# Designed miniproteins, single chains, continued (4), part 42

Each design is a single chain, and the fold is of that chain. pLDDT is the mean over its residues in the fold that is shown.

## One batch from the design tools (miniprotein)

Design m13522
Fold by ESMFold2-Fast:
Formats: structure tokens, C-alpha cells, sequence
Structure m13522 (fold): chain A 64 residues (1-64)
């Protein structure tokens, strides 16, 4: 899905721009990706099911 790819790219862009940050909120990822929070949440759950990202208490991060 186009939205899933954009959300994954947005998370990568946030991580590169803020390397000290461990995880990012759905709102930050949605804003960077240019999508709604609902769309970002759905895309992040798809990426989590694929083993690409993980949900932490601080937000979302790439899977190790």
C-alpha cells in the first residue's frame, strides 16, 4: 500500500533527523508522512505485522 510505504519512509526520515530519539508518536509520523493519524496507525500496524516496526511505551520504532 502507498500509505504503508510513505509511513515507513516518514519514520526513517524522523529517525535520521533526530537520531537521539528512540521512538516517535503516531502524530509525529502522521504529520511527517502527510496522512491522518488514523491512516498512520493502520499503516504502522501493518508494518508491525510484517516485523518491520515495533510499538514501545514511547511510541513506534524500527524493529531490531
Amino acid sequence: METVRRVEEALGELQVGQPERRAFSVAEIAKRAGVSKAAASKALRVLEAEGRVVRTPEGWAFAP
Scores: mean pLDDT 81

Design m13523
Fold by ESMFold2-Fast:
Structure m13523 (fold): chain A 60 residues (1-60)
Amino acid sequence: MAPSEEEIIAMAAGLGLDRETTRRLLEKVGLEALREFMREAREQKLSTEEVRERALALLE
């Protein structure tokens, strides 16, 4: 089964993304793209600040 929205929000919080930003990303890019973004952020060892900057850029 696909993870719940709450599970995705919890995972994103571990990377420094707040609930509101995570919800907007889910609505704009979808679950698959958000999962890939989180995976890439983890692989590239992005800081909390870098993750937030890239997420906000995706919402523009």
Scores: mean pLDDT 77

Design m13524
Fold by ESMFold2-Fast:
Structure m13524 (fold): chain A 56 residues (1-56)
Amino acid sequence: SLLEELERLIAELERLVAERFGPATAAAVREGLLQLAAEDPEAALATVRTLIEGLR
């Protein structure tokens, strides 16, 4: 489902951000994405994918 895919990608992004910027920054990014997902899950999915690509 869209929610399962989004949860998986948010977890992946959180790991990448934590490795590069630390756990506090990763928590803030996760919080922002969860808020966006509540408002617009499709926009959250697109945003997560874009951020993951930028960090790879």
Scores: mean pLDDT 85

Design m13525
Fold by ESMFold2-Fast:
Structure m13525 (fold): chain A 61 residues (1-61)
Amino acid sequence: DEAGLREAEARGDRHRSRLKEIAREAGIRLARADPEAYRDEIETLAEVAGVSPEELLRAAE
């Protein structure tokens, strides 16, 4: 079902975009709190968001 496939892809894209935004915001929040203590979490969140950990650290400034 072509229409169903398009609907599923659009839904997936919205979920992925939303998750990336949430991950970016969470990473920036942790970087502001304590970048040394949350180093591994910031790296994981940066990967989910599709950015470098350095970008999250810069955004936290």
Scores: mean pLDDT 78

Design m13526
Fold by ESMFold2-Fast:
Structure m13526 (fold): chain A 92 residues (1-92)
Amino acid sequence: NKEEIEKLRKEREKEREKLEPKLIDLVIKNNGSVVGTASTEEEAKKEKEMVKKMAEEAAKRLPGKTITGIVMHDDLDSDEVYVLDEFTVTNE
């Protein structure tokens, strides 16, 4: 159902906007990980750049801690979820 899929996408976007000002607190809560999700190739490219930037900022503010960035493919109209990209950032 297209209407339900669009509603889920809008809810996810709103949640992400709320999280941006609390990046460090969220990284600590998630045991040093930054996770992004994408359902299209265009979203995946944009998400990878954002996750990388957030992970680098978190690593600078948490010296000696390894921050993990993960970009996941999440197709809202199917049960298929898989990792598109994974990387680590450490600032000493």
Scores: mean pLDDT 68

Design m13527
Fold by ESMFold2-Fast:
Parts: C-alpha cells; sequence; structure tokens
Structure m13527 (fold): chain A 74 residues (1-74)
C-alpha cells in the first residue's frame, strides 16, 4: 500500500477511537462528528485501494455508516 493510503487509514482509525471515547463519555454529537470525519478518510483511502484492501475498506465504511445512522436516531 502507498504511504498515503496507510496515513489515511491510520487517521481514520484514530478518529474511530476518539468517537468511541466521546460516546462512552455521553457526548453523542461529538461521537458522530468523529465518526463522520473517519468515514471521509476511509472513503479517500478506498479511492487509492484495490483488491483485498478495497474490500476491507468497503466493509469498514459500511460499519461506520451503520454506527452513525444508529447514533443519529438517539
Amino acid sequence: ASSELKKLIEEADRLIREGAKAYNEGDVEKAIEHYEKALAYYQQALSLATGEDAEKLKRRIERVQAIIETLRKL
């Protein structure tokens, strides 16, 4: 994978952890903000990925989208 692809995934993963932390602290709005930023980075990473990396990113994107949708209903 390119260094750019790796950096995008690392930043997205960091934002997922920050979103989970915000949710655990009761800040649903902040959790959604972090998850949406993570989603944007994963989508950028997907544009650079092929094969198995692309399929893994698509599954991550689907999971993050589902989390955001669930939190927006709260």
Scores: mean pLDDT 88

Design m13528
Fold by ESMFold2-Fast:
Structure m13528 (fold): chain A 84 residues (1-84)
Amino acid sequence: EEEKLKEDIEEGEKALKSLSEEKAKEAREIATAAVRIGRHEGLSLEEVGRGVAKTTGLSEETAMKIVRGEAGRLALEERERAEA
């Protein structure tokens, strides 16, 4: 559902805005890579979120919001490519 993906993206962006610019950039890069790897390896978003939390030192709640946001962004990009 597009509305759900947009909501997840917005919550992820809010979580990133709560961090310093440097930490937000690091967390976004790690989360994006972890989501891609997790999808390839068949990991759940919850497992990916726990991995990102351990790697970045963020809470699981914050890491999950960022992971869901990045997963939603990637899903929208994938849909756009499929329609091209």
Scores: mean pLDDT 81

Design m13529
Fold by ESMFold2-Fast:
Structure m13529 (fold): chain A 57 residues (1-57)
Amino acid sequence: DEAEKQKIVDNARKFLESMGVPQEEIDKVAEEIAKQPTAEEAAKMAERLVKEAVSKT
């Protein structure tokens, strides 16, 4: 389960980097994803925060 959460964080970081999102925002998104108690909640948080970060940049 921890490995699945890490995979979600890594995938979100790579995607945001490819979209040109600033490193500061990427770090904030990764921290929020990592704080989630389960991989399922982490995936939901990643979808929401990634969309927000991309829409701002």
Scores: mean pLDDT 79

Design m13530
Fold by ESMFold2-Fast:
Structure m13530 (fold): chain A 68 residues (1-68)
Amino acid sequence: IELVVPNDAKDNVMSDLTGRKGHVVSEEQQGDKTVIKAYVPVSEMYGFSTSLQSGPPENRGTFDFIEE
């Protein structure tokens, strides 16, 4: 998966990814946002979008599935 998150949400998102047996492949800061690429089992993605968007609107991220 590929995630685009505000810098303030980065640590929380990385912790959630690791908790879901995810492996962070790359991390790139782009201004006030960070792009994170990770492999996460599809079964562990259940509810992940809710966790990612649980913060205030300014701290919410977006994600897309990438071809594995």
Scores: mean pLDDT 67

Design m13531
Fold by ESMFold2-Fast:
Structure m13531 (fold): chain A 70 residues (1-70)
Amino acid sequence: MEEKIEESIKKLKELLEKTENEEIREGLEKAIEALKKAKKEGKVPEEEVEKALEDAEKAEEELKEILEKE
């Protein structure tokens, strides 16, 4: 589980580096913080990890729309 959380955090950080859009960035930062908090406890609900990944995918789609305009 910890490895999966770490991978999720890396993916979210990569998306965060690709975007200058503050709204998308805030969403990604919240997801990263939630995963980091869960990692500290050493126990993560599957639902929380799945939601964070889903939020990251949505942010990636929004980011693609922004980048497509440039």
Scores: mean pLDDT 69

Design m13532
Fold by ESMFold2-Fast:
Structure m13532 (fold): chain A 79 residues (1-79)
Amino acid sequence: DHVAKAREALGAGDYEAAREHAEKALAKDPRNVEALRLLASALAGLGDDEGAIAYLEEALKLDPDDEEARRALAALRAL
């Protein structure tokens, strides 16, 4: 499960592996809100704040009630 592997990689601080697994999860299910959030987190860890914002905005279009995505987006916009 690429979502689980992306989550584990983020927990370990391996942002490159987290990005790879999140991208593979989205290749299988482009509307996977968790995979979009995980990809955004990986991109932020890699210093790609613009990419992170774009994927968090996409996640919130699919699930406007995602508090974690909303919080992460607010934090990145405040930077």
Scores: mean pLDDT 85

Design m13533
Fold by ESMFold2-Fast:
Structure m13533 (fold): chain A 75 residues (1-75)
Amino acid sequence: SPEELRELLRKAVELVTKIMKAAGEKNDPELVKKAQEIAKLISKAVEHYRSGNFDEALKLAREALKLAEEAIKEL
């Protein structure tokens, strides 16, 4: 549903912001790369949603959130 996609993207954006803040504070280039990869997945999910590819948008949003949650556990 659009509600599910919106919530997944909201959570992924929140977590990637926290990861980027932590990366800057730790001066960790690998953590910066992880945050950039997650941000790229979020951007692709939004592009697919705008193109009407809702299933691909959901898949990418779920992948972005999973990677963000994994990165947060490593902080």
Scores: mean pLDDT 86

Design m13534
Fold by ESMFold2-Fast:
Structure m13534 (fold): chain A 62 residues (1-62)
Amino acid sequence: SLVDEARELLEKAREALEKGDYKTAFENAIKAMTLARKAGDYELVKEASRLATEAIKAISEK
C-alpha cells in the first residue's frame, strides 16, 4: 500500500539522518510525504515533514 511504502521511505530517511547523509534523508522524507498525502495519512505527512525539516536544518545550520 501507499502507507506501507511511505513508512519504508521514512525508515530509510531516519537511517540516512543517523549516518549524516542529510541529502538522502531529505529526498526519502519528501518522497514519503508525497505518498502519505496521496494515501490521506496526515499523521504520516507530519512525521515526514518533520524529518525533511531536520535534514535540511542539518545541511544549513553547519
Scores: mean pLDDT 84

Design m13535
Fold by ESMFold2-Fast:
Structure m13535 (fold): chain A 117 residues (1-117)
Amino acid sequence: MITLTESGGGTFAEGASVTLSAKFSGNTHLISQVGWERQAPGEAPEHVASIDLFTGEVSYAESVKGRFTISYDPAASTLYLTMTDLRKEDTATYTAFAVDLATGEVYYGEGVPVTVV
């Protein structure tokens, strides 16, 4: 079983920069993809960014492209989301995820709230 421990949430000013992190624990050899989703109040969860760990291919939602950067440090087993030029519409709970290589099952963290004022 994979556990994700997230940090870096809080309340930030419009235009600020912040980095969220998610530390992976357990058997990380079985992960095919890692990423971040977000859910704004009253809305459905949406994709933010992901990395395919076999190809190194990175994908971003159009709304965050050029402002957010995803990175993964395999030595530290830590996933990062560096968010720049924060906007009020970026206010959401951000949740890290990992996809199991064998089953395609998705493991989620607990989520970290980000509020832009």
Scores: mean pLDDT 85

Design m13536
Fold by ESMFold2-Fast:
Structure m13536 (fold): chain A 74 residues (1-74)
Amino acid sequence: MEEEARRRAEELAAAVAATLAAQGASPELVELVAEGAYRAMLAELLGRPEEAERIERETLEAARPLFEEDIARR
């Protein structure tokens, strides 16, 4: 069960990372969002939806300044 949840979370994180990298996001932004997606999906699949929501919110808050910096550099 936990192993399958990890596999699914890894697949999602890899897809998110590939999509962001293809769009030209900075390596820091890619790593942060992919890690957040992994942790949130894993928490949700393990029956911790409140933890998943917290991780998602924290990831979005941390990603915002990095995304703004990426725009400002252009």
Scores: mean pLDDT 80

Design m13537
Fold by ESMFold2-Fast:
Structure m13537 (fold): chain A 100 residues (1-100)
Amino acid sequence: DPEEERLERMRKAIEEARKWASGESELVQMFVLATARLMVMIEFDDPRVDELLDNLAEKLGLKEKVEKLRERLKAGDFEGALEIAVEIAREIEERMRKAS
């Protein structure tokens, strides 16, 4: 079942990303785990990836960082994609602190 293969790959990618982001803030971990899911979606040619990234860029106002994330994801650069996810999460944390 191709769906079971996708779900197993997703589970493994999430586990790897969770270990990689161990000790990081909750927001950083959430973005890192979401990025691992996006990588698996690209591996399985999921057409929703570009729309999800476009919506993220618009909502966060971080078009340049989201485009770097998209580039690394499409290049199969898993660690590089996770690094950009951390930068995005930290930018959001900084905005939240400033709004307080």
Scores: mean pLDDT 86

Design m13538
Fold by ESMFold2-Fast:
Structure m13538 (fold): chain A 109 residues (1-109)
Amino acid sequence: GYLLFLEIVDEYVKNGKYDKAIEMLERYIAALEKAGASDEELGFAYFRLGNVYEKAGKYDKAIEYYKKAIELFSKTNPEFAKIAYRNLADVLEKQGKTEEAEKYRKKAE
């Protein structure tokens, strides 16, 4: 189940095995896309992948996947879109892109 999958991903992240967590999430996303999964299911998967890239310090990739999650959540779940906007702003701040970060923080309100 998805809950067990997330527990395995979280365990890899906790142990600093980010590449393994990324590989698992990328394979899961590919399976969801092939199966014609809902925008909400894909949104959650992209959001989780963004989180792992952020923890790995791969900020450009984290931004890419948070933006993908936002597009899907904006159609299905505006509250999760706000969470993704906050995470996007946090990553932009870590890159020193303060003005761009402020723009996305306002979208999270």
Scores: mean pLDDT 88

Design m13539
Fold by ESMFold2-Fast:
Structure m13539 (fold): chain A 56 residues (1-56)
Amino acid sequence: GARDEEIRLAIEAAQQAKLETVGASDEEKARRAQEIARERGLSEEGVALAGELAKM
């Protein structure tokens, strides 16, 4: 469903952000993940999830 798809896209945004921000702070990883998620049209909840996942 749409919710499951948003979760998948948030995970993908976080993974991409982590690849782009190797060695950066958790805050920088989260910010990049949120930028990618917003650019890809995720909801506010999806953007927040991507940021949290990027810190892991």
Scores: mean pLDDT 83

Design m13540
Fold by ESMFold2-Fast:
Structure m13540 (fold): chain A 61 residues (1-61)
Amino acid sequence: SMEEMEKKIEEIERLGVLAAIRSGKSEEAQALAQKGIKYVEEGDFEKAEEYKKKLEELAKE
């Protein structure tokens, strides 16, 4: 549903901001977040989850 897609996009956006702040790699975090969001919009939730995991790892730096 559109509501579920919106929720997933918001989650990736928040995670992108968090990863940028914690890692100091704002450009990398933004690129990963944009890719993740694009995959959600395309319905490729498996690829979106991959980019979400990359952001989570970056946020641990």
Scores: mean pLDDT 84

Design m13541
Fold by ESMFold2-Fast:
Structure m13541 (fold): chain A 87 residues (1-87)
Amino acid sequence: SEAIKYLEKVRDEMLKKIEAELKKLLAAGASEEEILHKANLMYLKGYTEISYLAEKLNIPEEEKENIIYKLSVAVSDIVEKVLAELK
């Protein structure tokens, strides 16, 4: 549905912002602990915003869970990629 596609676009935009912010921290000499903390805060904010939008748009629970699961996996992948550049 168009609502599901919209929510997936919102997720993808969030992921782009998360990657950009973590890369900025890496470039500024942030520690692994600081990068992980920032990633966790951004993930929790994204989780909350996606959950709220899914309810507002009447997206089925199963589809919401799938979008959130993919957000979680993608954030983990971004963190691993960024931390691999730390040294």
Scores: mean pLDDT 87

Design m13542
Fold by ESMFold2-Fast:
Structure m13542 (fold): chain A 75 residues (1-75)
Amino acid sequence: MEEDELEKAAGKAKEAIARYTSELNKQAGKPALDEEQIKAAENTVLPLDGLTPEQRRARLEAIIANGKAAEEKLK
C-alpha cells in the first residue's frame, strides 16, 4: 500500500522536476521542454529494477523530495 502511494507521488514529482528543468533551460537560453516531453517524463516507468525494497523506498522518497524542491523554485 505505502509503496504504491510513493510511486504515485514520485510520478508527480518527476513532472515537477521536468517543468523546473524546462524553466532552467529557458533561462540558460536552451530550448524548453515542450508539454509532450513533460508528459513523457511523467509517464516514464520508474527505474526500480534490481533494487532492494529499502533502496526502492529511498529512491522514491528522494524523487519526491526533489519534486517538492522543484515546485518551490517554480513559485
Scores: mean pLDDT 64

Design m13543
Fold by ESMFold2-Fast:
Order: C-alpha cells, then structure tokens, then sequence
Structure m13543 (fold): chain A 70 residues (1-70)
C-alpha cells in the first residue's frame, strides 16, 4: 500500500472530526485548538513527503477532535 494514501486518509478523517468538533462547540476549545495545530503539522509533513509522521499526527488530531465533540 502507498504510505501517501494512508497519510491522506488519516488527514481526511482528522479533518472531518475537527469540523464536527467545531460544529459541536459554540466557541473554540483547547482540544479543538490542539487538534487544529496537530492537523496543520500533519499537513506540513505530508507536503514534505514524511507520510509516516503525517499519519501519526493526523491520528492524534482525530483523537483530540473526537474528544472535543463530547
């Protein structure tokens, strides 16, 4: 499997989770802010070709964004 495809899928999942967290919260929360920062870092790593690190940070962003929905 292409490592890039896995990283792109992880970023897409994290982006959807962050959007859901933003819609669930009336104002930005520390978890939403942290998730956004991790997603931005993951996107930068993806652009650099570091697919493994991009996927790992995107997964962390997904976890934080999902926690922010509750």
Amino acid sequence: AAAKAAAVDALAAATVALLKALLANAAPTPLVDAAADLLAAADALLAQGDYASAAALATAALALASAAVA
Scores: mean pLDDT 80

Design m13544
Fold by ESMFold2-Fast:
Structure m13544 (fold): chain A 72 residues (1-72)
Amino acid sequence: ADPVPDVPTVGEILAELERELLPKYPKLQEAVKKTGTLSAAVVDLANDPETSLELAQALREAYERVKARRKA
């Protein structure tokens, strides 16, 4: 069987960001509308110094939520 990683994958973090945080994150919603995909929106926000800190906080929240769900 494939080993289950102890750390959330980038895919799991992005899925959690889409499910739980995207509805609450207007800047990410606008970036998704502009770029057409969540992954491109994340890259767009990461490259903007005005949004990179807020994105980092959202990604950390998504990481912690994935970790908590894996324990449930």
Scores: mean pLDDT 76

Design m13545
Fold by ESMFold2-Fast:
Structure m13545 (fold): chain A 74 residues (1-74)
Amino acid sequence: SVELMGRILELLAERGALSAREIAEALGVSQSTVSRALRWLERQGLVARDPETGRYSLTEAGREAVARLRAQRA
């Protein structure tokens, strides 16, 4: 969902690089649900996965997306 994607982006902005498991635990959702959302966000260029660690982090575009989401909720 769009709300889940926004929550993932904000979590990565706050905590830095996280695995799908760490994101799932932090947000209280299943790892499979988070993994599907992360794959979508990666295809949109908003997050990048480190192949060595398996952790996801925000791209520059991802940080800009977080700023826009926060502005809309202000």
Scores: mean pLDDT 85

Design m13546
Fold by ESMFold2-Fast:
Structure m13546 (fold): chain A 64 residues (1-64)
Amino acid sequence: AKEAKVLKTVTMKLNKKELKDFDITLPNGEKVHVKADSKTGTATIDVTENTGGEVQAAIDKLAS
């Protein structure tokens, strides 16, 4: 909440094997925490100004 420059929240559907909280390591070495919801089978990521482009790339890689 102290640095909550959230541009948007991205929700994506996961396979059962990925239904747990995890971190995505970005090319710049930063980590983005992903919250998984086992009831809906989705993961939620808050996109900030610092992670916007890298988060999108990480989502694409995860979906591949």
Scores: mean pLDDT 61

Design m13547
Fold by ESMFold2-Fast:
Structure m13547 (fold): chain A 110 residues (1-110)
Amino acid sequence: MAEAEAQARAHLVEGGTALERGDYEKAVEHFERAVALAPPDSPLRALALTMLGIAYLKLGDYEKAVEAFEEAVRVDPRLPEAHSLLAIAYEKLGDTQKAEEYRRRAEEAA
């Protein structure tokens, strides 16, 4: 629905502002709303999931960051930024093997 997509974009903007201000909890809230309002399998949903993962990385919720980035890649498998972010999240979790795998995938996608 056009109204839902407009609301999703508004939440992406507000979430981005919260990230800039270091209000990561508020950023998560806005990006979760953006994901819920974005159409399934849309570039908007992939973007919202990527931004949600970034907000979780900033909070130190690395497992939730991985879940968000894996969903983003599922929606858009050609998202090189999401592969780079997965590598960072897995490195923070101490999973060096998966971190190296996603770093390689990010390089191959460039």
Scores: mean pLDDT 85

Design m13548
Fold by ESMFold2-Fast:
Structure m13548 (fold): chain A 120 residues (1-120)
Amino acid sequence: MEARLRLEVDPADPRRVRLEGYNSKDELVGRAEFEVKPGEEQTLEAEFVAEDDKYRITVRLRVEYTADGKVRATLEVKGEGDDPEIEERVNRIAQTLRDLLEGLGFEIVEEKVEVKKIEA
């Protein structure tokens, strides 16, 4: 099993956004909650780091709320290390976040996925 991220918006108040991180055992390891003021342009950023002795995967999510009530997301997933599965891990995290953000009606305006293989 692999680490995953979950992004949730409260359907009773779409101004409240929750981002949760889960480890490979499906245990919650991190949670961030944001409140966006309607009608204001606001940028919220969240960063998650999964680190082992063989790899480091950094996820950076930027969510921009526009004055007209639209939500735009910028997604960056970076992996570095000598784990032979690091590229697959990074791609799965990116796909999961893309699916979640699009499912919430967020527009992904920029996506950056980067893998740097460090040779031993």
Scores: mean pLDDT 67

Design m13549
Fold by ESMFold2-Fast:
Structure m13549 (fold): chain A 77 residues (1-77)
Amino acid sequence: EIEKIKEEIKEKKLARLREVVATLSDRDLAFQRARMLATEGGVELIKKGVSLEDASKFQKELLDELLAEAEAILAAK
């Protein structure tokens, strides 16, 4: 169940990042949005009762994926 919650958070945050970054041309602003979304994902996981250590690990993994997605979207423009 926790793995399913992690996957749902990841999919939701990636979808939101794609929506927001599609309207941006500034790389720094796009990366700031990625960092904010990763932090939100970590907080959502903590609210579900996951340990701070596990939530922090998930947040770092999510951040890497969101940064890569932001870079890919900007490179496609």
Scores: mean pLDDT 84

Design m13550
Fold by ESMFold2-Fast:
Structure m13550 (fold): chain A 56 residues (1-56)
Amino acid sequence: TRDAGVRLAARELGVSEETVRRAIELVEAGRYDEAARLLGVSRRQALGAYRLAQLL
């Protein structure tokens, strides 16, 4: 499920799966701004992507 969530998030955000996995680690560490910058999105969208990847 986690792998499927990462693939879905990568597709929806237009980034690589590796980028999504790295962003998840940054969000878990409380580094929302770094995760958002890595994904090219807002902090809100980065948190949304993390939640999407974790729920699937």
Scores: mean pLDDT 72

Design m13551
Fold by ESMFold2-Fast:
Structure m13551 (fold): chain A 59 residues (1-59)
Amino acid sequence: STEENLKKYTGKIRPEAVKTQLMLEMKSANPEEREKILAKLRELGMSDAEIERFLEALG
């Protein structure tokens, strides 16, 4: 599941690559999964402004 993948990617591994992977998953995620991905992106250090622009790009 996406939740298990998020847990795996938020380990001690390459934060930049994890952030990019989560953004790619966001594009095809269900609404519930999108909320979880946004929370993880925030934990990885994305600012509110960056999240806002990302959501604008998704529509």
Scores: mean pLDDT 71

Design m13552
Fold by ESMFold2-Fast:
Structure m13552 (fold): chain A 111 residues (1-111)
Amino acid sequence: MEEKVKEYEKKIKENPNDASAYFNLGIEYYKLGDYEKAAEYFEKAVKIDPNNPLAYFLLAEVYRKLGDYEKAKEYFDKALKINPNLFYDFKIDPRLNLTEEEKKFLESLLK
């Protein structure tokens, strides 16, 4: 788990525009319960790739856990605007090309 954080930090040092590395680092901090760090890295991911509906959904969940319901709603609305079928697709469509980590994380969050 800590090894995954170091792996993604190394990828970011090698390529500062690697949106997927920031996104995965956000997931690792979320799993650790560090919601402030998770928000920071998910925000960096969407700044690089603004068309990731999953990153906006996870930002909404992170801000909900931080008690910032206004930001949570804003990011949730952005996620649904990009993919209106977000909840349906992530629950049942294996063709979304999610990593095993992303899929397990979503299953824990959306169940």
Scores: mean pLDDT 75

Design m13553
Fold by ESMFold2-Fast:
Structure m13553 (fold): chain A 70 residues (1-70)
Amino acid sequence: SAEELIEKIKEELAKDPKNAYALLALARAYLQLGDTKKAIEYAKKALEAAPDNKEVQEAAKAIIEAAEAA
């Protein structure tokens, strides 16, 4: 479930809080649960964690756009 995925990702983030891919995964999981505020929050954290990573930037922008459209 999305809730189980969130718990696993939070465990990964506890070990590496600046893991942009884990932050993106958490944002997607919250979006799947309909928690658009948390989805945007974690997508923005991913952008901050990896500002020069084009893949992270595109993924985070897509998550924010989807959350704002919901």
Scores: mean pLDDT 85

Design m13554
Fold by ESMFold2-Fast:
Structure m13554 (fold): chain A 80 residues (1-80)
Amino acid sequence: SMEKELEELAKKAEEAFKNKDYEKAAEYALEAAKLAREAGNYGAEASALAAAAYAYKKLGDEEKAKELFEKAKEAKAKAA
């Protein structure tokens, strides 16, 4: 199911982040955000976008991190 795919991608993103593989963490988190958005799960989209933003912050890409945090905020507003 899409829900299981989202959970699996979220776990992969977290594992990559713990391993300091921030590029892979961002890739998995962005894929999770895309699937969450397609499913209409704005709460999961917001969480995934925030995870991607933290990964980009670790990579030193502050502009991309800010962009993703703003998108996460927008997704969270839709979940309310």
Scores: mean pLDDT 87

Design m13555
Fold by ESMFold2-Fast:
Structure m13555 (fold): chain A 65 residues (1-65)
Amino acid sequence: SLKDELLRLIGEILRLIGEEFDLLLKLKTEKDEEEKKRLEEEIKRLEKEREELLERMREVSEELG
């Protein structure tokens, strides 16, 4: 079902948003420059994954009408 797929995608997007928030909170308190750079790279990776899932969600939503 497209509705089941949409709900699954929403769940995955919410999980990624949570992971991004956790990394942003770590970045705010991090003092090591190498670790800051690692965290920034991880956040960018998750942002890209979220953008891909949002695009997929848009496609499924359009098919649902």
Scores: mean pLDDT 85

Design m13556
Fold by ESMFold2-Fast:
Structure m13556 (fold): chain A 63 residues (1-63)
Amino acid sequence: SLQEQIQRLSEQAAAARLAGDYYTAAEYYRKIAELYEQLGDLVSAKQAREVAEELRRLGEEAE
């Protein structure tokens, strides 16, 4: 299901963050946002996009 895909991507994002791979974590959150849009959950989709943007900024600062 889409919800199961979101859960798996969230776990992958958490692993990427733990590894310090903020760019990869941001990519997973962009995919999570797309899945929330397919579910019609636009609030969660927006939140996921905001997290992705924050993670990308952290990656830029960590370089």
Scores: mean pLDDT 87

Design m13557
Fold by ESMFold2-Fast:
Formats: C-alpha cells, structure tokens, sequence
Structure m13557 (fold): chain A 107 residues (1-107)
C-alpha cells in the first residue's frame, strides 16, 4: 500500500476535531467508509484510505485517512469549499477548522 500523505497541520486539526466530538467523528468516518464501499471502481487513493482504516495502519496513516474522510464528508454536505479545504489542509484558517467542528457537533 502506498502511504497516504497529509500535512502535520491537517493531522493536528483532525485530532482536535476527534477529541472535541469523538462519537460524532466516529459516525462521520463510518458513513464515509460506507459511501466509499458502495462506489465502484475505487481509485487507488480511495483504496489506500480503506486499507489504512481497515488493516490497522500506523497512527500517521490512520490520521491521514481520517483527515481525507473528514474532508470528503464536509465537501459532500456542502460545508466546505475547495478553498476552505486547502486552508484546512495547510492549517492556515481557524475559520475553516471552527466550521468543521461546528458541523460535526450537529451530527
């Protein structure tokens, strides 16, 4: 499996969101996993996400996969624009992070 790469800032944001609302975060991740499993064919990147989650990959790979699933969820709900996703991934926007936390709290 090719390793998933996300910035350290994006992983830290994901950890913060998970700590704030662990139950809602787990539900979000599970819903996105089920959406990926219903989609065929999967891209190599999507397969790498499922492999990282299901096969007990390293903490870094798991955090990377969870970050991607979080962003896919927020995009699917229309809660983040492409520009906000970029700001989230670079950790440069507190507004994008707060928006993600607020959205997860409403799950």
Amino acid sequence: MAPLTVSPAAREVTRRIREENPEAFDKLVQEEIERLKKRKPLTPAEQAILDAIENGASEEQRDAAETVLLLRYLASKGLLTPEEIEAFLTGTSDEAVDKAIEAIKKL
Scores: mean pLDDT 71

